# Designed miniproteins, single chains: the designs that were tried, part 19

Each design is a single chain, and the fold is of that chain. pLDDT is the mean over its residues in the fold that is shown.

## One batch from the design tools (miniprotein)

Design m637
Fold by ESMFold2-Fast:
Structure m637 (fold): chain A 90 residues (1-90)
Amino acid sequence: MSIEERIEQVKEKADKGIDEINKMLEAGEDPETVLKKVAELERKTYKELMDIIDEAIKNNDQEAFDKARETLLEISKKIDEIVEKVKAKL
């Protein structure tokens, strides 16, 4: 599997996780339980993308490095937005 395919898979998993978290919020799930799920999603996504970034650096693959970093920043912004939504319900 290419590095680009791996980045796309991480993005798809993160987007799915964010969608599931939004459904939990809409269903009136306990905010602390939702925050725990957000933290789990963030840790998993961060680890997977940092592993890809490390591999790209070792392979001197600037394109993969840039794409992985941009993906990490975009997902981080989405996670920050959901965290603020959850905190507003506390």
Scores: mean pLDDT 84

Design m638
Fold by ESMFold2-Fast:
Structure m638 (fold): chain A 65 residues (1-65)
Amino acid sequence: TEALLAEARPLIERSARVVAAAKGLPPEVAARIAERALARLRADPPASREDLPLWLGRVLGAEAA
């Protein structure tokens, strides 16, 4: 879990910036999206590491809405 979180952090931060930019949201909102996604990863991680990309897309999309 901690190893997955450490591995996912830079990916989540980068993806949050891309999603925020696509929706016209400011950089500070991208940071908040990343924080919420990381909190969700800690509380409700995907069933397997292989599910991480789909999980990230869903969570980041929801947090940016």
Scores: mean pLDDT 76

Design m639
Fold by ESMFold2-Fast:
Structure m639 (fold): chain A 87 residues (1-87)
Amino acid sequence: MEAEILLAMARMEKWLGDKFMEKGDYEGAAEFYERAIRLLEEAAPELPEAREELGETLKNLAKAYEKLGDAEKAAAVRERLKALGFL
């Protein structure tokens, strides 16, 4: 129950991040993706869907940091993806 609520909240945060990416507000997008990732990390041990969306959201966060020119933060997110088996 708690994990399903966290997943639903994370999906909303990810959706907002996607909207900010569409507008070219990459700083706003990164903030919403980071919020979604925190919720997904908590839900992932109980929900396979949360683990899958964690991988997708991390890829979106890396893209947002690349658009910002923040190579260090983008690289850190890619290392997280590798550690989790998504790269």
Scores: mean pLDDT 88

Design m640
Fold by ESMFold2-Fast:
Structure m640 (fold): chain A 83 residues (1-83)
Amino acid sequence: EERQKILEKIKKIFEEALKRYDELLKNGVSREEAAIEALRYFVEKAKKENLPKQYIKDAIHSLAVFLGVPKEVYEELLKEVEK
């Protein structure tokens, strides 16, 4: 049940990141740059919400794959979550 609340918060931040991605594309930012910025936005917001590190890492992987973020970039973000 507490797990459900965490997943609900993740989903909300995920939706905000996707909205930011769409806005960046409309402003002429490249798909790759927009995807990286959206992923960074997600990480920042998830950390501010004090979500458990494991859930943040799982969500980073899912969002990175979904948006087509290069492996090297999201692997760096995964390491930042652990440190």
Scores: mean pLDDT 80

Design m641
Fold by ESMFold2-Fast:
Structure m641 (fold): chain A 91 residues (1-91)
Amino acid sequence: SSAAAEAARQRREEERKRVAEEVAAKLYAIGLITDALLEVKRYIKNNSVTDEEKQKLWEEKIKEAKKRLDEIFPNNKEAKEAFEKTVKKEE
């Protein structure tokens, strides 16, 4: 029936949308960490820094990035997990 075919199309579109939203949230989280890395690298190129100062700057930029992620994707578990995994990989 046309109703059953329409219901099947709607379910497929909803699943595609959910997957696309999850992927977008994960990519956004990775992008925030990439931006933090670039800001730290830019600062180091223009300033003489100690390892302690570099670590503090990185921690500050990651806190800012996490706050931004929470603003764009509030209560998004997948985004937070991707963020945390990427931070650990860069440490």
Scores: mean pLDDT 83

Design m642
Fold by ESMFold2-Fast:
Structure m642 (fold): chain A 74 residues (1-74)
Amino acid sequence: WTATPQEIADLKAAIEGTYKEAKEAVENGDIRKASLLTTALGILVAAADIFGDTELAEWGREKLKEIIKLVEEK
């Protein structure tokens, strides 16, 4: 299994976009939306691990932990 540069770029963009939307949902008090986006972010991070991009996966996991903590604090 080898990801193309385009697939990695698309995945990175998806992780960034999902993280941003999840954080915005928490800030707006939409905890249901934030929880769904957190789940989606987790799936995208798992895809980064499958692609073998350890750096992207680690960065995504850090963002995922941040969002989970914010959701739990509400």
Scores: mean pLDDT 80

Design m643
Fold by ESMFold2-Fast:
Structure m643 (fold): chain A 93 residues (1-93)
Amino acid sequence: SLAERARELGEPALARLAELAEEVERLLREGKLDDEKALEFMEEVLKLLAELRKREAEAPLPPEAREILREVAERLQPLVERVKPLMEKKAAE
């Protein structure tokens, strides 16, 4: 799995992102991803992305880790699309 490959590269934040992408895909397939869970997953994704940006500021990610990040980002697109209108609605309150 992408998470196992990220762990082998010593990138724990990337491994966690890959695990979240797999869980989101499973919940979407099963029709179990409600709005509250989608927002909770997005909050965790944003926190992990902040950790990765801080990590990249110290040293560049190896090419294999960058490829994993690209694949994880693609798999998380359905979550981003789901959450965008929810965040806009909450901000407009």
Scores: mean pLDDT 82

Design m644
Fold by ESMFold2-Fast:
Structure m644 (fold): chain A 65 residues (1-65)
Amino acid sequence: SKTLEDVLLHQDASVRKQANKDFDDLVKAGLAEYGDAETKLKGKPINEVTVDEFNAAKKELEAKA
């Protein structure tokens, strides 16, 4: 998958579950949000967020811990 949306909606249940768990951790940290019209990572829609940007955000969260 090329975008965060593709990973969160991935056909492989293991990939999908892990990505959604990681995304929920980012939401709890204030780096992501669920929205009525648009789910976002750092203010950017998930269909425009790359997998590399998602991985960078996860690394940022690890650095804060």
Scores: mean pLDDT 78

Design m645
Fold by ESMFold2-Fast:
Structure m645 (fold): chain A 119 residues (1-119)
Amino acid sequence: MKEDLEKGRELLIKAIQHELKASEAIEKGDGKKAAEHLDKAIEYLKKAEELFVKALKDKESAESIRELAKKLIDLLEKAKEAAEKGDFEKAKEYLRQSAPVATALAIEFIGSILDMELS
């Protein structure tokens, strides 16, 4: 449990780092590099979701994490598609929309750890 939460957090941080690198690539007009970083962000996010859901075992927290991860993955996939097509304005818009979802997912993860420590 604790090991899965720690690994999940590590993977979530890696996903965020790749989102930032994708944003930098979009600003430079490099759609191919942006898509590559978004693919890695999506991969790390999917792995983080699996570990968080496995570790928490609380249905409500697990469901919240799954819903937020699904929304974030959808936005990142749309940003990737836009970047591959050279539509950097749409790619930036999807990444702006992903930021509050990523923040909510991080807060939900922190809240789940705190609930476990207080129980």
Scores: mean pLDDT 81

Design m646
Fold by ESMFold2-Fast:
Structure m646 (fold): chain A 60 residues (1-60)
Amino acid sequence: GEEVRQRGLDETRANYEYTKDNPLARQAYLRTEEYAYRDDSLMYEGFEVTNTVKTAQERK
């Protein structure tokens, strides 16, 4: 529930700080953060968003 969503967002933010020096990863994260907060969607978004950012960072 709410805990899972909050933890997902915290994890996503940590990934952003880790990848902030990579322009592509930073752009992906900024878009992701706007999506997560703006649309107030399901808790699953936090999980999917975090996974997407992590994959982009590890691949690039």
Scores: mean pLDDT 52

Design m647
Fold by ESMFold2-Fast:
Structure m647 (fold): chain A 76 residues (1-76)
Amino acid sequence: MKELLLDAVKLNPYNLGLIAGALGVSTSTMSKWYKETGSILEAIKKGIEELARKNVISKQEAEDTIEQLEKVLEEQ
């Protein structure tokens, strides 16, 4: 998940379909989170936190992924 998500964001941080696929959610879900937060970073964070809440990933992996995501998006 982490590598696939970071690769998707590096390629295009506004490609909601690729990002949704990396998170295992629908494009509609990603679009809803983006609309609710007004920020692609906050929308993706919601997805990562949802995966950690469901025990799909560990809390540590979620935190590490968010930290790397913030750095990638700051560079763009």
Scores: mean pLDDT 79

Design m648
Fold by ESMFold2-Fast:
Structure m648 (fold): chain A 77 residues (1-77)
Amino acid sequence: MVPEVPSVEEVLREAEAALDVTSAREIAEGLRRQAEAAERMAAALTEAGTATPEQIAAARELARVAREAAEALERAA
């Protein structure tokens, strides 16, 4: 079982609940780092050849969600 990846909308909803202008920049930076880590994980899993296609897809989707959420927060800041 692969953990369900949250949607961009869900991530943004949680961020908005506690957000101020200063916090938006820190959250966006954290989300960018998470996106980079998820992309690196997807690449490593692909190279190792031991992961399922679903696991690789989940890592890539996590990277996409985190990157889009970071960009949305930066636009709102």
Scores: mean pLDDT 76

Design m649
Fold by ESMFold2-Fast:
Structure m649 (fold): chain A 83 residues (1-83)
Amino acid sequence: EEAIELVEKALEALRNGQFDKAIEYLEKAVEVARKSDDPLFREAAELLGTAIVLVRSGQYDKAIELVEEALELMRKALEEKKK
């Protein structure tokens, strides 16, 4: 899924201190996730939106935590589609 790939790239950028790239990937992931009919993807989009605010305020560890939580929700949504 496009949204999951963008979130994984954002997480890598955050861990490497590339905050501008991380925000760009997160903003694209939010846009894609909000267009999903899956409530888990919509919840993930809200977490990613909050993570962008945290990155902009220098709270990088908390931002990473929320991005990881959003990634888990998106992966769970894909797992449920296989049932």
Scores: mean pLDDT 82

Design m650
Fold by ESMFold2-Fast:
Structure m650 (fold): chain A 87 residues (1-87)
Amino acid sequence: SVLEELEKLREELRRAIEERAPAETLAQIAKKMLDLAYKAGLISEEQRKAIEELLEAAVAAGDERAVRTLAMLIAHDVLKKAKEAEE
């Protein structure tokens, strides 16, 4: 299930944040969630590109707080969409 895989990735993200993993690690988990959501038809190509650009900009800036916040927002949004897609 896409929902089950996204929930697993959200738990990986939560643990990575708790363990103070590098911003690149948080971004990698968030990108996996975006890729899965896109392949499942939960988000458009335009939405995926826009969000990936924001995430990459935050990583390039070295802003750990921005990367963490954006990764959490990505996780929240894609999981919400996945839950809404299940009956």
Scores: mean pLDDT 86

Design m651
Fold by ESMFold2-Fast:
Structure m651 (fold): chain A 100 residues (1-100)
Amino acid sequence: MVDVEVRVEGDLARAEKLVETKEASPDGKPTTVKIEARVRVEGVRDAQAAVTAESLKTGNVGSGPVAEAERDGQELTVTAEVKVYKKDLIKLTVVVSGVR
């Protein structure tokens, strides 16, 4: 089983990434796709992050990934994991919002 790591860096915005997954071997063991995003949130109040994952081929991705967000001053670090059971094309979307 191979973990896939996706990193996204940017300003307070929306970022999208397409990730191809491989069939897990043996069948029934998921591939863990990890996403890490670092977003600059300087001057932003109430910064929040949402991560969504969409299966474009098989539909075999559960409800959106569990995301954790940690703010260190001017930077918001968002982490999430998605478990994928089959070869698929996964669309990952990270949205960071807040008030300026």
Scores: mean pLDDT 65

Design m652
Fold by ESMFold2-Fast:
Structure m652 (fold): chain A 83 residues (1-83)
Amino acid sequence: SMEEVKVRFLVIAAGGEVFVARRLLEKGRLDLAEAQVEHAIRLAKEALKKAEELGDKKTIEKAKKILEEAERIRAQIRKAKAA
C-alpha cells in the first residue's frame, strides 16, 4: 500500500540522519550531531509505530535497529557534551 511505501521512506530518512549524526559526532560538531540524532529518533519512533500498525515485520525490525543505533549515538553525544 502507499502507507507501507511512506513508512519505508521514513526508515530510510531516519537511517540517513543517523549516518549524518555519527559523522558530525566524529568531527566534534556536538550540537549539530544532537539535533540530527534527536530528529532521527523521532522519525524512527514514528516509523516503528506505523510499521507495527501495518504488521510489516521486516520494517519493524529495521526501525528498531535504527532507533537503537540513534539512542546509542545520542548517549555518546551527551557524554561528550558533559565532559
Scores: mean pLDDT 89

Design m653
Fold by ESMFold2-Fast:
Structure m653 (fold): chain A 97 residues (1-97)
Amino acid sequence: SEIDKLVEETREETVRRLLEIPGVSRDDAETMGNLVAGVIRSLLTGRMSEDIAEAMLRLIVGTFSASFSHSRPDAVDDVRRALEEVGRRALERARTL
């Protein structure tokens, strides 16, 4: 389905962007990618409103930024920017379906 394709492309884009950041593991990148993709799937299947999806994406950004501030403080700003950018792009793409 077009939903499955967009969800998978969102997951892959998130993983790709995060793996560009030194010190982000593949497991961490895939966990973040799965969470972002899950929000987009819920939005596209009508299980979540756009306002709640935006709030959930902000929560993901905040949670992982906070986590990296303890383990990898040098990466926190890059992780925040990457997650904000992929979230914004995913919402824009969801609006076109």
Scores: mean pLDDT 85

Design m654
Fold by ESMFold2-Fast:
Structure m654 (fold): chain A 71 residues (1-71)
Amino acid sequence: KLEEIEKYREELLKELAPLIKETLKNSEPEKRRELGEKVKEFVEKASDPSISKKELEELAKELKKFIEEIK
């Protein structure tokens, strides 16, 4: 439920933040811009109060896949 989703979101952001920071430091300007747009989209979707834990997991997988792709 809502409280469980909020805790999961916080945990997920703590996990993703180091990966995003590291990738931004090592990426070319064009890739940094693309990553910034993906992160913004992720945050906006993850902030939707109607989002399910399953949807949140899929969004995280998509972001991780993009990070792997631009390494």
Scores: mean pLDDT 76

Design m655
Fold by ESMFold2-Fast:
Structure m655 (fold): chain A 65 residues (1-65)
Amino acid sequence: AKKKIAILVLTKEEAEKMTDEEKRELVLKLLKEEGADEVLSATAENEEEKKKAEEEFKKAAEAAA
């Protein structure tokens, strides 16, 4: 399938500083600006976990494409 998947990972600190509305706005921007069909999102404990989660999501997105 020619499905475009965007990835959005926030650290726990970033997520705590954002409202639910701001989080929805980020997802909406990925859908509108990137033209993504789906967004994979997660919260990571720190920046190292964020990079790890982004890598895992990229691998999953490639497997799903």
Scores: mean pLDDT 75

Design m656
Fold by ESMFold2-Fast:
Structure m656 (fold): chain A 103 residues (1-103)
Amino acid sequence: MRKQVASSERKVAPESISQLPKPTQLELAAYLTYLAHPGTAVEDLSYFEPIAKAVYKDINPTKDVTADDLEEIAKIAREYELGKKQPSQQIQELAEEYIQSLN
């Protein structure tokens, strides 16, 4: 899609996503960052971390992003990159909802 997602009036993730348990939000942030920037979780953490932080903050705007949160997101994303983990159907569906909310 050629729409500028950053210029939408959307300020926060859908309520269904913002109400998710923290572990699910971290996994969703990891999967979304992995889909947007494949390879970066393994090859360039300095590029990966600010994007993952922005995605996680958008998913959960009421919580501060901690270093431990970013380390967990990077760990999960690296497991996706290396084929050691597959996203659940729930995470795939949530990722689709999030991406659609940007448009």
Scores: mean pLDDT 74

Design m657
Fold by ESMFold2-Fast:
Structure m657 (fold): chain A 71 residues (1-71)
Amino acid sequence: MEEEKKKKLEEAVEQLKKSDDPIAKKVLEKYEELGGTPIGALLASALVAHELGTGPPLEEIEKNVEELKKK
C-alpha cells in the first residue's frame, strides 16, 4: 500500500538526518528542495543516485514526477 511505502520513506529520511555521510546530506538537501514530502525524498534519492551513475535513468525519474503531478 502507498501508506506502507510512505512510512518506509519517512524512516529512511530519519536515518539520513542522523547520518554524517556527504551523500546522505546531498539527498537530504534535495529532499528539502522538493518540499520535504516522503515522495520528494524518494525522487531526491533517485536524482542523486542518477548523478552518481548508480541510479535509474532520468526518463524513469521524470515519469514518476509526472505521476505525482496527476495526484
Scores: mean pLDDT 64

Design m658
Fold by ESMFold2-Fast:
Structure m658 (fold): chain A 73 residues (1-73)
Amino acid sequence: SLLEKIEEARKEVEKGSQKFIELASETAKYMGKGIGYLSDGDEEKAREYFEKANELGKQGDAALAAEKAAREA
């Protein structure tokens, strides 16, 4: 039924939104750690954390694209 299709679409969007929020939160935490190490003069550790943040950001972009696709379906 139409109502069942609407409910399925809602659940898929909620999954994508939750995944994106989690990845965005983790990205922010890694960025904060990178800035902290950079402030302490540890450029090598700062770089490591910034690279981890970039990788999480790519995963967040993929999750956002999946959420958008679910909304447009």
Scores: mean pLDDT 76

Design m659
Fold by ESMFold2-Fast:
Structure m659 (fold): chain A 55 residues (1-55)
Amino acid sequence: TWEVLEQSLRESLESALARTGDEEFREMLENARSWAEMVSAVLTRAVDRALAREE
């Protein structure tokens, strides 16, 4: 449920920004979104390992 809400907010924000004429900012959001999906698992495990080391 939290993931659905987060994705909904991202899409709404991107749509609003596109209407304001910020195409470059929209491309940044699309690129970041795509990368986040691909590397989310790797980043999650990397963060867990870093937190375990610090804790």
Scores: mean pLDDT 65

Design m660
Fold by ESMFold2-Fast:
Structure m660 (fold): chain A 67 residues (1-67)
Amino acid sequence: GAEKAAEELVKLPMVRISLETAIEAVRLAQELLKTKSREETAKEIAKRFGISMIEAIEAVFYAEKYK
């Protein structure tokens, strides 16, 4: 689920967001991936949370891995 994905995401050395923000980002990524590409989802996550594209790409990766 999203909580487990977020816990793994925040362990990454390039990720500087809180666990709470990571859970919200992963949940939104899981919803957006139903209708959008990975690239479009990462761009939307980066914009909405004000995070880097690297952090957003990792959020999308873990959102898919932990469905």
Scores: mean pLDDT 86

Design m661
Fold by ESMFold2-Fast:
Structure m661 (fold): chain A 62 residues (1-62)
Amino acid sequence: SREDDLRAGGEAGLAGDREAAARHFGRASPGMTPEQRELAGRAAADGRDGGGAGIALSADGR
């Protein structure tokens, strides 16, 4: 589901896997451009502190 992909994206980002994070966010929001997906993965990794970046990016990515 969308929620599962958002959560998995945040977890992948926190683990340092920016590509996996970007792919999960891309699945949650198919309208995302490749650049937006890359940005989402990077922001999730930079967030580190509990997935807040993943939530914010999913709202902005819509």
Scores: mean pLDDT 64

Design m662
Fold by ESMFold2-Fast:
Structure m662 (fold): chain A 92 residues (1-92)
Amino acid sequence: MELVEALREMIERARELMKAGYDPAFAVLAALYGAKTVEEAKKIREELQKKGYTDEQIRQIARDYLQGLRFIAEKLGHEEVKAELDRLLAEL
């Protein structure tokens, strides 16, 4: 899978999790961890809680990952993906 395709799929998964009622920061982090279903996202939430992550820490981690992916998308000329990542960052 090309990087741009993987980024589009991650963004789509994050948006689907947000539609299912997850907060944007957790939805992004769960999608980055490869969650494709609500059940997989619930398992990721449980593991983060076991590790003692706070909602603020989850938001910061999601923000840092999105900023890194945005930088990569910009450097590779993927303007559409960069714009979608900027929209996700604005929702955190």
Scores: mean pLDDT 82

Design m663
Fold by ESMFold2-Fast:
Structure m663 (fold): chain A 100 residues (1-100)
Amino acid sequence: DKALRDALNRLRVLYNEVESLGALLRGAVEELLEKAKEYFEKALKDPSVAEEMAEKIEKILYEMYMKIEPNIRKDIETAGERAPELLAEFEKKKEEVEKE
């Protein structure tokens, strides 16, 4: 099924984003990282829930962005006007998560 393959691909992309963001933020998002990992592993054991788990991980990613967004924005502003692409990509991902 193409739909099941698409759901698994979306899940992998979302989990990679959570891991990447978590690596930058360390202890600040530790609980959210653990929860995302549990959902990812659950989907790997039962692919039929991959879409449901992807939605849960997407909501975790949004919560991570909401909790740390002021610090990320401040870091981007401090790092200079040379990082506008990072801010634009961050806002785009936030909108995609909110879209549900």
Scores: mean pLDDT 70

Design m664
Fold by ESMFold2-Fast:
Structure m664 (fold): chain A 98 residues (1-98)
Amino acid sequence: MEDIEVRVRFTALSEDRGTATAAALELAKRAREIGAKEVEVDADSGEVRVLTEDIETVREVVRAALELQRRNPGIRVEIEASKRGKEAVEAVVAEARA
């Protein structure tokens, strides 16, 4: 079974790069606590890459990313997932917008 890759990028809407970096580090910490198989963070780019075989881990990572965006209105969140994870990402995003 292919691992699900989720990439989350936090981008500061202002020159405050520190907010995007802090969000990326917090998401990486949460992903590890949830039990993701592999978590990589590029703090300078605000990017977090998560690998997991568990679709619930995908949902929890996406919820955490959207929660971090809501707490930090000066950041933008971009979420990409492999084909298998894409439906779970879309479902959580729709839930958050409802």
Scores: mean pLDDT 78

Design m665
Fold by ESMFold2-Fast:
Structure m665 (fold): chain A 90 residues (1-90)
Amino acid sequence: MSKYEQVYEILKKIGDEISKLAMEGKISSEKAKKAAEVYHKYMNEMEEAILNNDWKKFEEAVLKLVDELEKLFPGNEKIKELLEKLREIV
C-alpha cells in the first residue's frame, strides 16, 4: 500500500538521523533511548492497524509519533521536515 510504504520510508530516514545524532554525541543516551521507546511503541500500533485494515488507527498512531518526536527534537530542522512529510501523508 503506497501510503503505508511512504510512512515507513520516512520513518527510516528519521531513525537514521536520530542514530547519526547519537553516534556524533549530539544527543544524550537518555534522549536516544526515549526516541527508541517512542518508535517501538507507535510502530507496533501502526503494524496492528495495518493487520486490522484500520487506516484511522494508523493515522492516529503516526500523528502521536510525530507529536512525541517533535517534543524530543524541537531544534532539528531535518527531523522537523520529515515529521511534516508524515503529517502530509496522513
Scores: mean pLDDT 84

Design m666
Fold by ESMFold2-Fast:
Structure m666 (fold): chain A 60 residues (1-60)
Amino acid sequence: SLLERYKQDIENAEKVIKELEERLKALPPGSREQVRAEIALNIAKASLDYLKSKVEELEK
């Protein structure tokens, strides 16, 4: 179902966020790689918030 798909996407997004947070700890401060990882993390967090809002809408 659409709800099950969104819940799976949330689980995957949370894993990506954790991986990016761990990667950021190892990257040199102010490097281009750190900036790119921070952008990716912000996008991943925004996607997670969106998916959570969709699950909330479908479960009402």
Scores: mean pLDDT 85

Design m667
Fold by ESMFold2-Fast:
Structure m667 (fold): chain A 84 residues (1-84)
Amino acid sequence: MGEELIEKALELAEKGVELAKEGKSLEGAKLGNKGLEYARKAMELGADPIRATGAALAAIGAQVEAYLVAKKKGDKEGIEEAKK
């Protein structure tokens, strides 16, 4: 069960980074936050802690990318979303 959430978290993190690099900072941050939520749920369900941590770090990477893009654009909503 938790393994499916790890897979989802990684997919969301990858898409979040892609959207952020396209300048869609708010959307990228939202996907990064959703990925981090799925990684946390996977850990709660007893998924492999190393894999779950890797997924969480990937999601954080998407949030960081989105934050930097949002800051450069002056996207206040994207900045706020990325800080969650």
Scores: mean pLDDT 80

Design m668
Fold by ESMFold2-Fast:
Structure m668 (fold): chain A 99 residues (1-99)
Amino acid sequence: SEEKEEYEKKAKEFAKEFGGDEEVVKDLVEKLKPLLESEDDEVVLKAVEILGAFADVEEAKEPLIKAGAVELLEPLLEHPDPRVRELAAETLEKLRSVE
């Protein structure tokens, strides 16, 4: 959808500018935590998409891990929505492949 593309674009732009800032990333993860725990699958999916966009930025990976992103994503591997499971798995792989 157009809304999804716009949201993903904004998340990636933000990740490129602020992904290396540990305090900004910590605040982001804290704000995303209640969204990741939402009963609305679309809200959970959007929150994982934001984490995925940050995980694509190399300098953001360690700040995300320190902020507890891995622990928040692990339960989503068993989420009822296959889109959430797949994106959580991809994001975890990116975070675990820090180089």
Scores: mean pLDDT 80

Design m669
Fold by ESMFold2-Fast:
Structure m669 (fold): chain A 81 residues (1-81)
Amino acid sequence: AREKLIELFKKYLPESLVEATEKALEKLDESTIEKIYEALEEALKEAKSEEEIRLEVEIAAGVILIEAAVKEVVERNLAKR
């Protein structure tokens, strides 16, 4: 799933956002990555234009960045307590 997500990101997103999402993916567990990929794959089946495909890929990248950020905040706060 990770490799397929990265291929989609490289195709539809700017390089800086691709780098950020690749770093975020390294922090996520495989089950979370699989769920995000499955949701994106279903959304792409319903997309009717390249613009809609790009939007769905951007949403998936955003979810990955948010999930990684939340995980870091939770782990950092637990480690400092």
Scores: mean pLDDT 79

Design m670
Fold by ESMFold2-Fast:
Structure m670 (fold): chain A 104 residues (1-104)
Amino acid sequence: SLLEEARRLLEELKKDPTSEKAAELARKIAMITLRETENKEVQLRAIALALRAIGIQLDGGSLKEAAELVIEAAELLLKYSKNEEARELAREAIALAKKVLEEE
């Protein structure tokens, strides 16, 4: 599942924070939001976040840019998801991304 993939990636990111892993986490979180919501505006926002994550992976973004995107994607998931496992993942992703930003 996307939740299991995102959880595994979150644990990998805790051990070795890289721009690639952070961008992939943001993309998976955005995809979870897209699957959880029937709201078209939220779906479009999730798609835009996923595309920005792909852009970082293709063009090479900084760890800071990727971490900021993780926060934005996770805040969207936390606001609109009714799934407590997804909400817990979002809270942990925000906490980790904020810690990464403090190190930069």
Scores: mean pLDDT 88

Design m671
Fold by ESMFold2-Fast:
Structure m671 (fold): chain A 90 residues (1-90)
Amino acid sequence: SELEERAEKLKKEAEEAREEYERLKAELIAGLEKLGKLDLVADLKGTDETAGRAAGLAAQGELGEIGKRLHEKLLEYKGLEGEYKKLLEK
């Protein structure tokens, strides 16, 4: 059905966004560990909410770009997950 096709597409897009989010998070964690920013590393390993906040606070050279990309990807992932859940409620 059209609903099933839309749900599968959103699920796949959400999974792809989540995988990219996890990849970017791992890169940011590695960079922050090298800088001794262990408080931000702990926040990134916590909930999505604490990870988003930590990504927004990370700023120094290329780590600022990774932090921005991680925050944007988290918003994309959560948006797609929300749309998928809305389709399941129809």
Scores: mean pLDDT 78

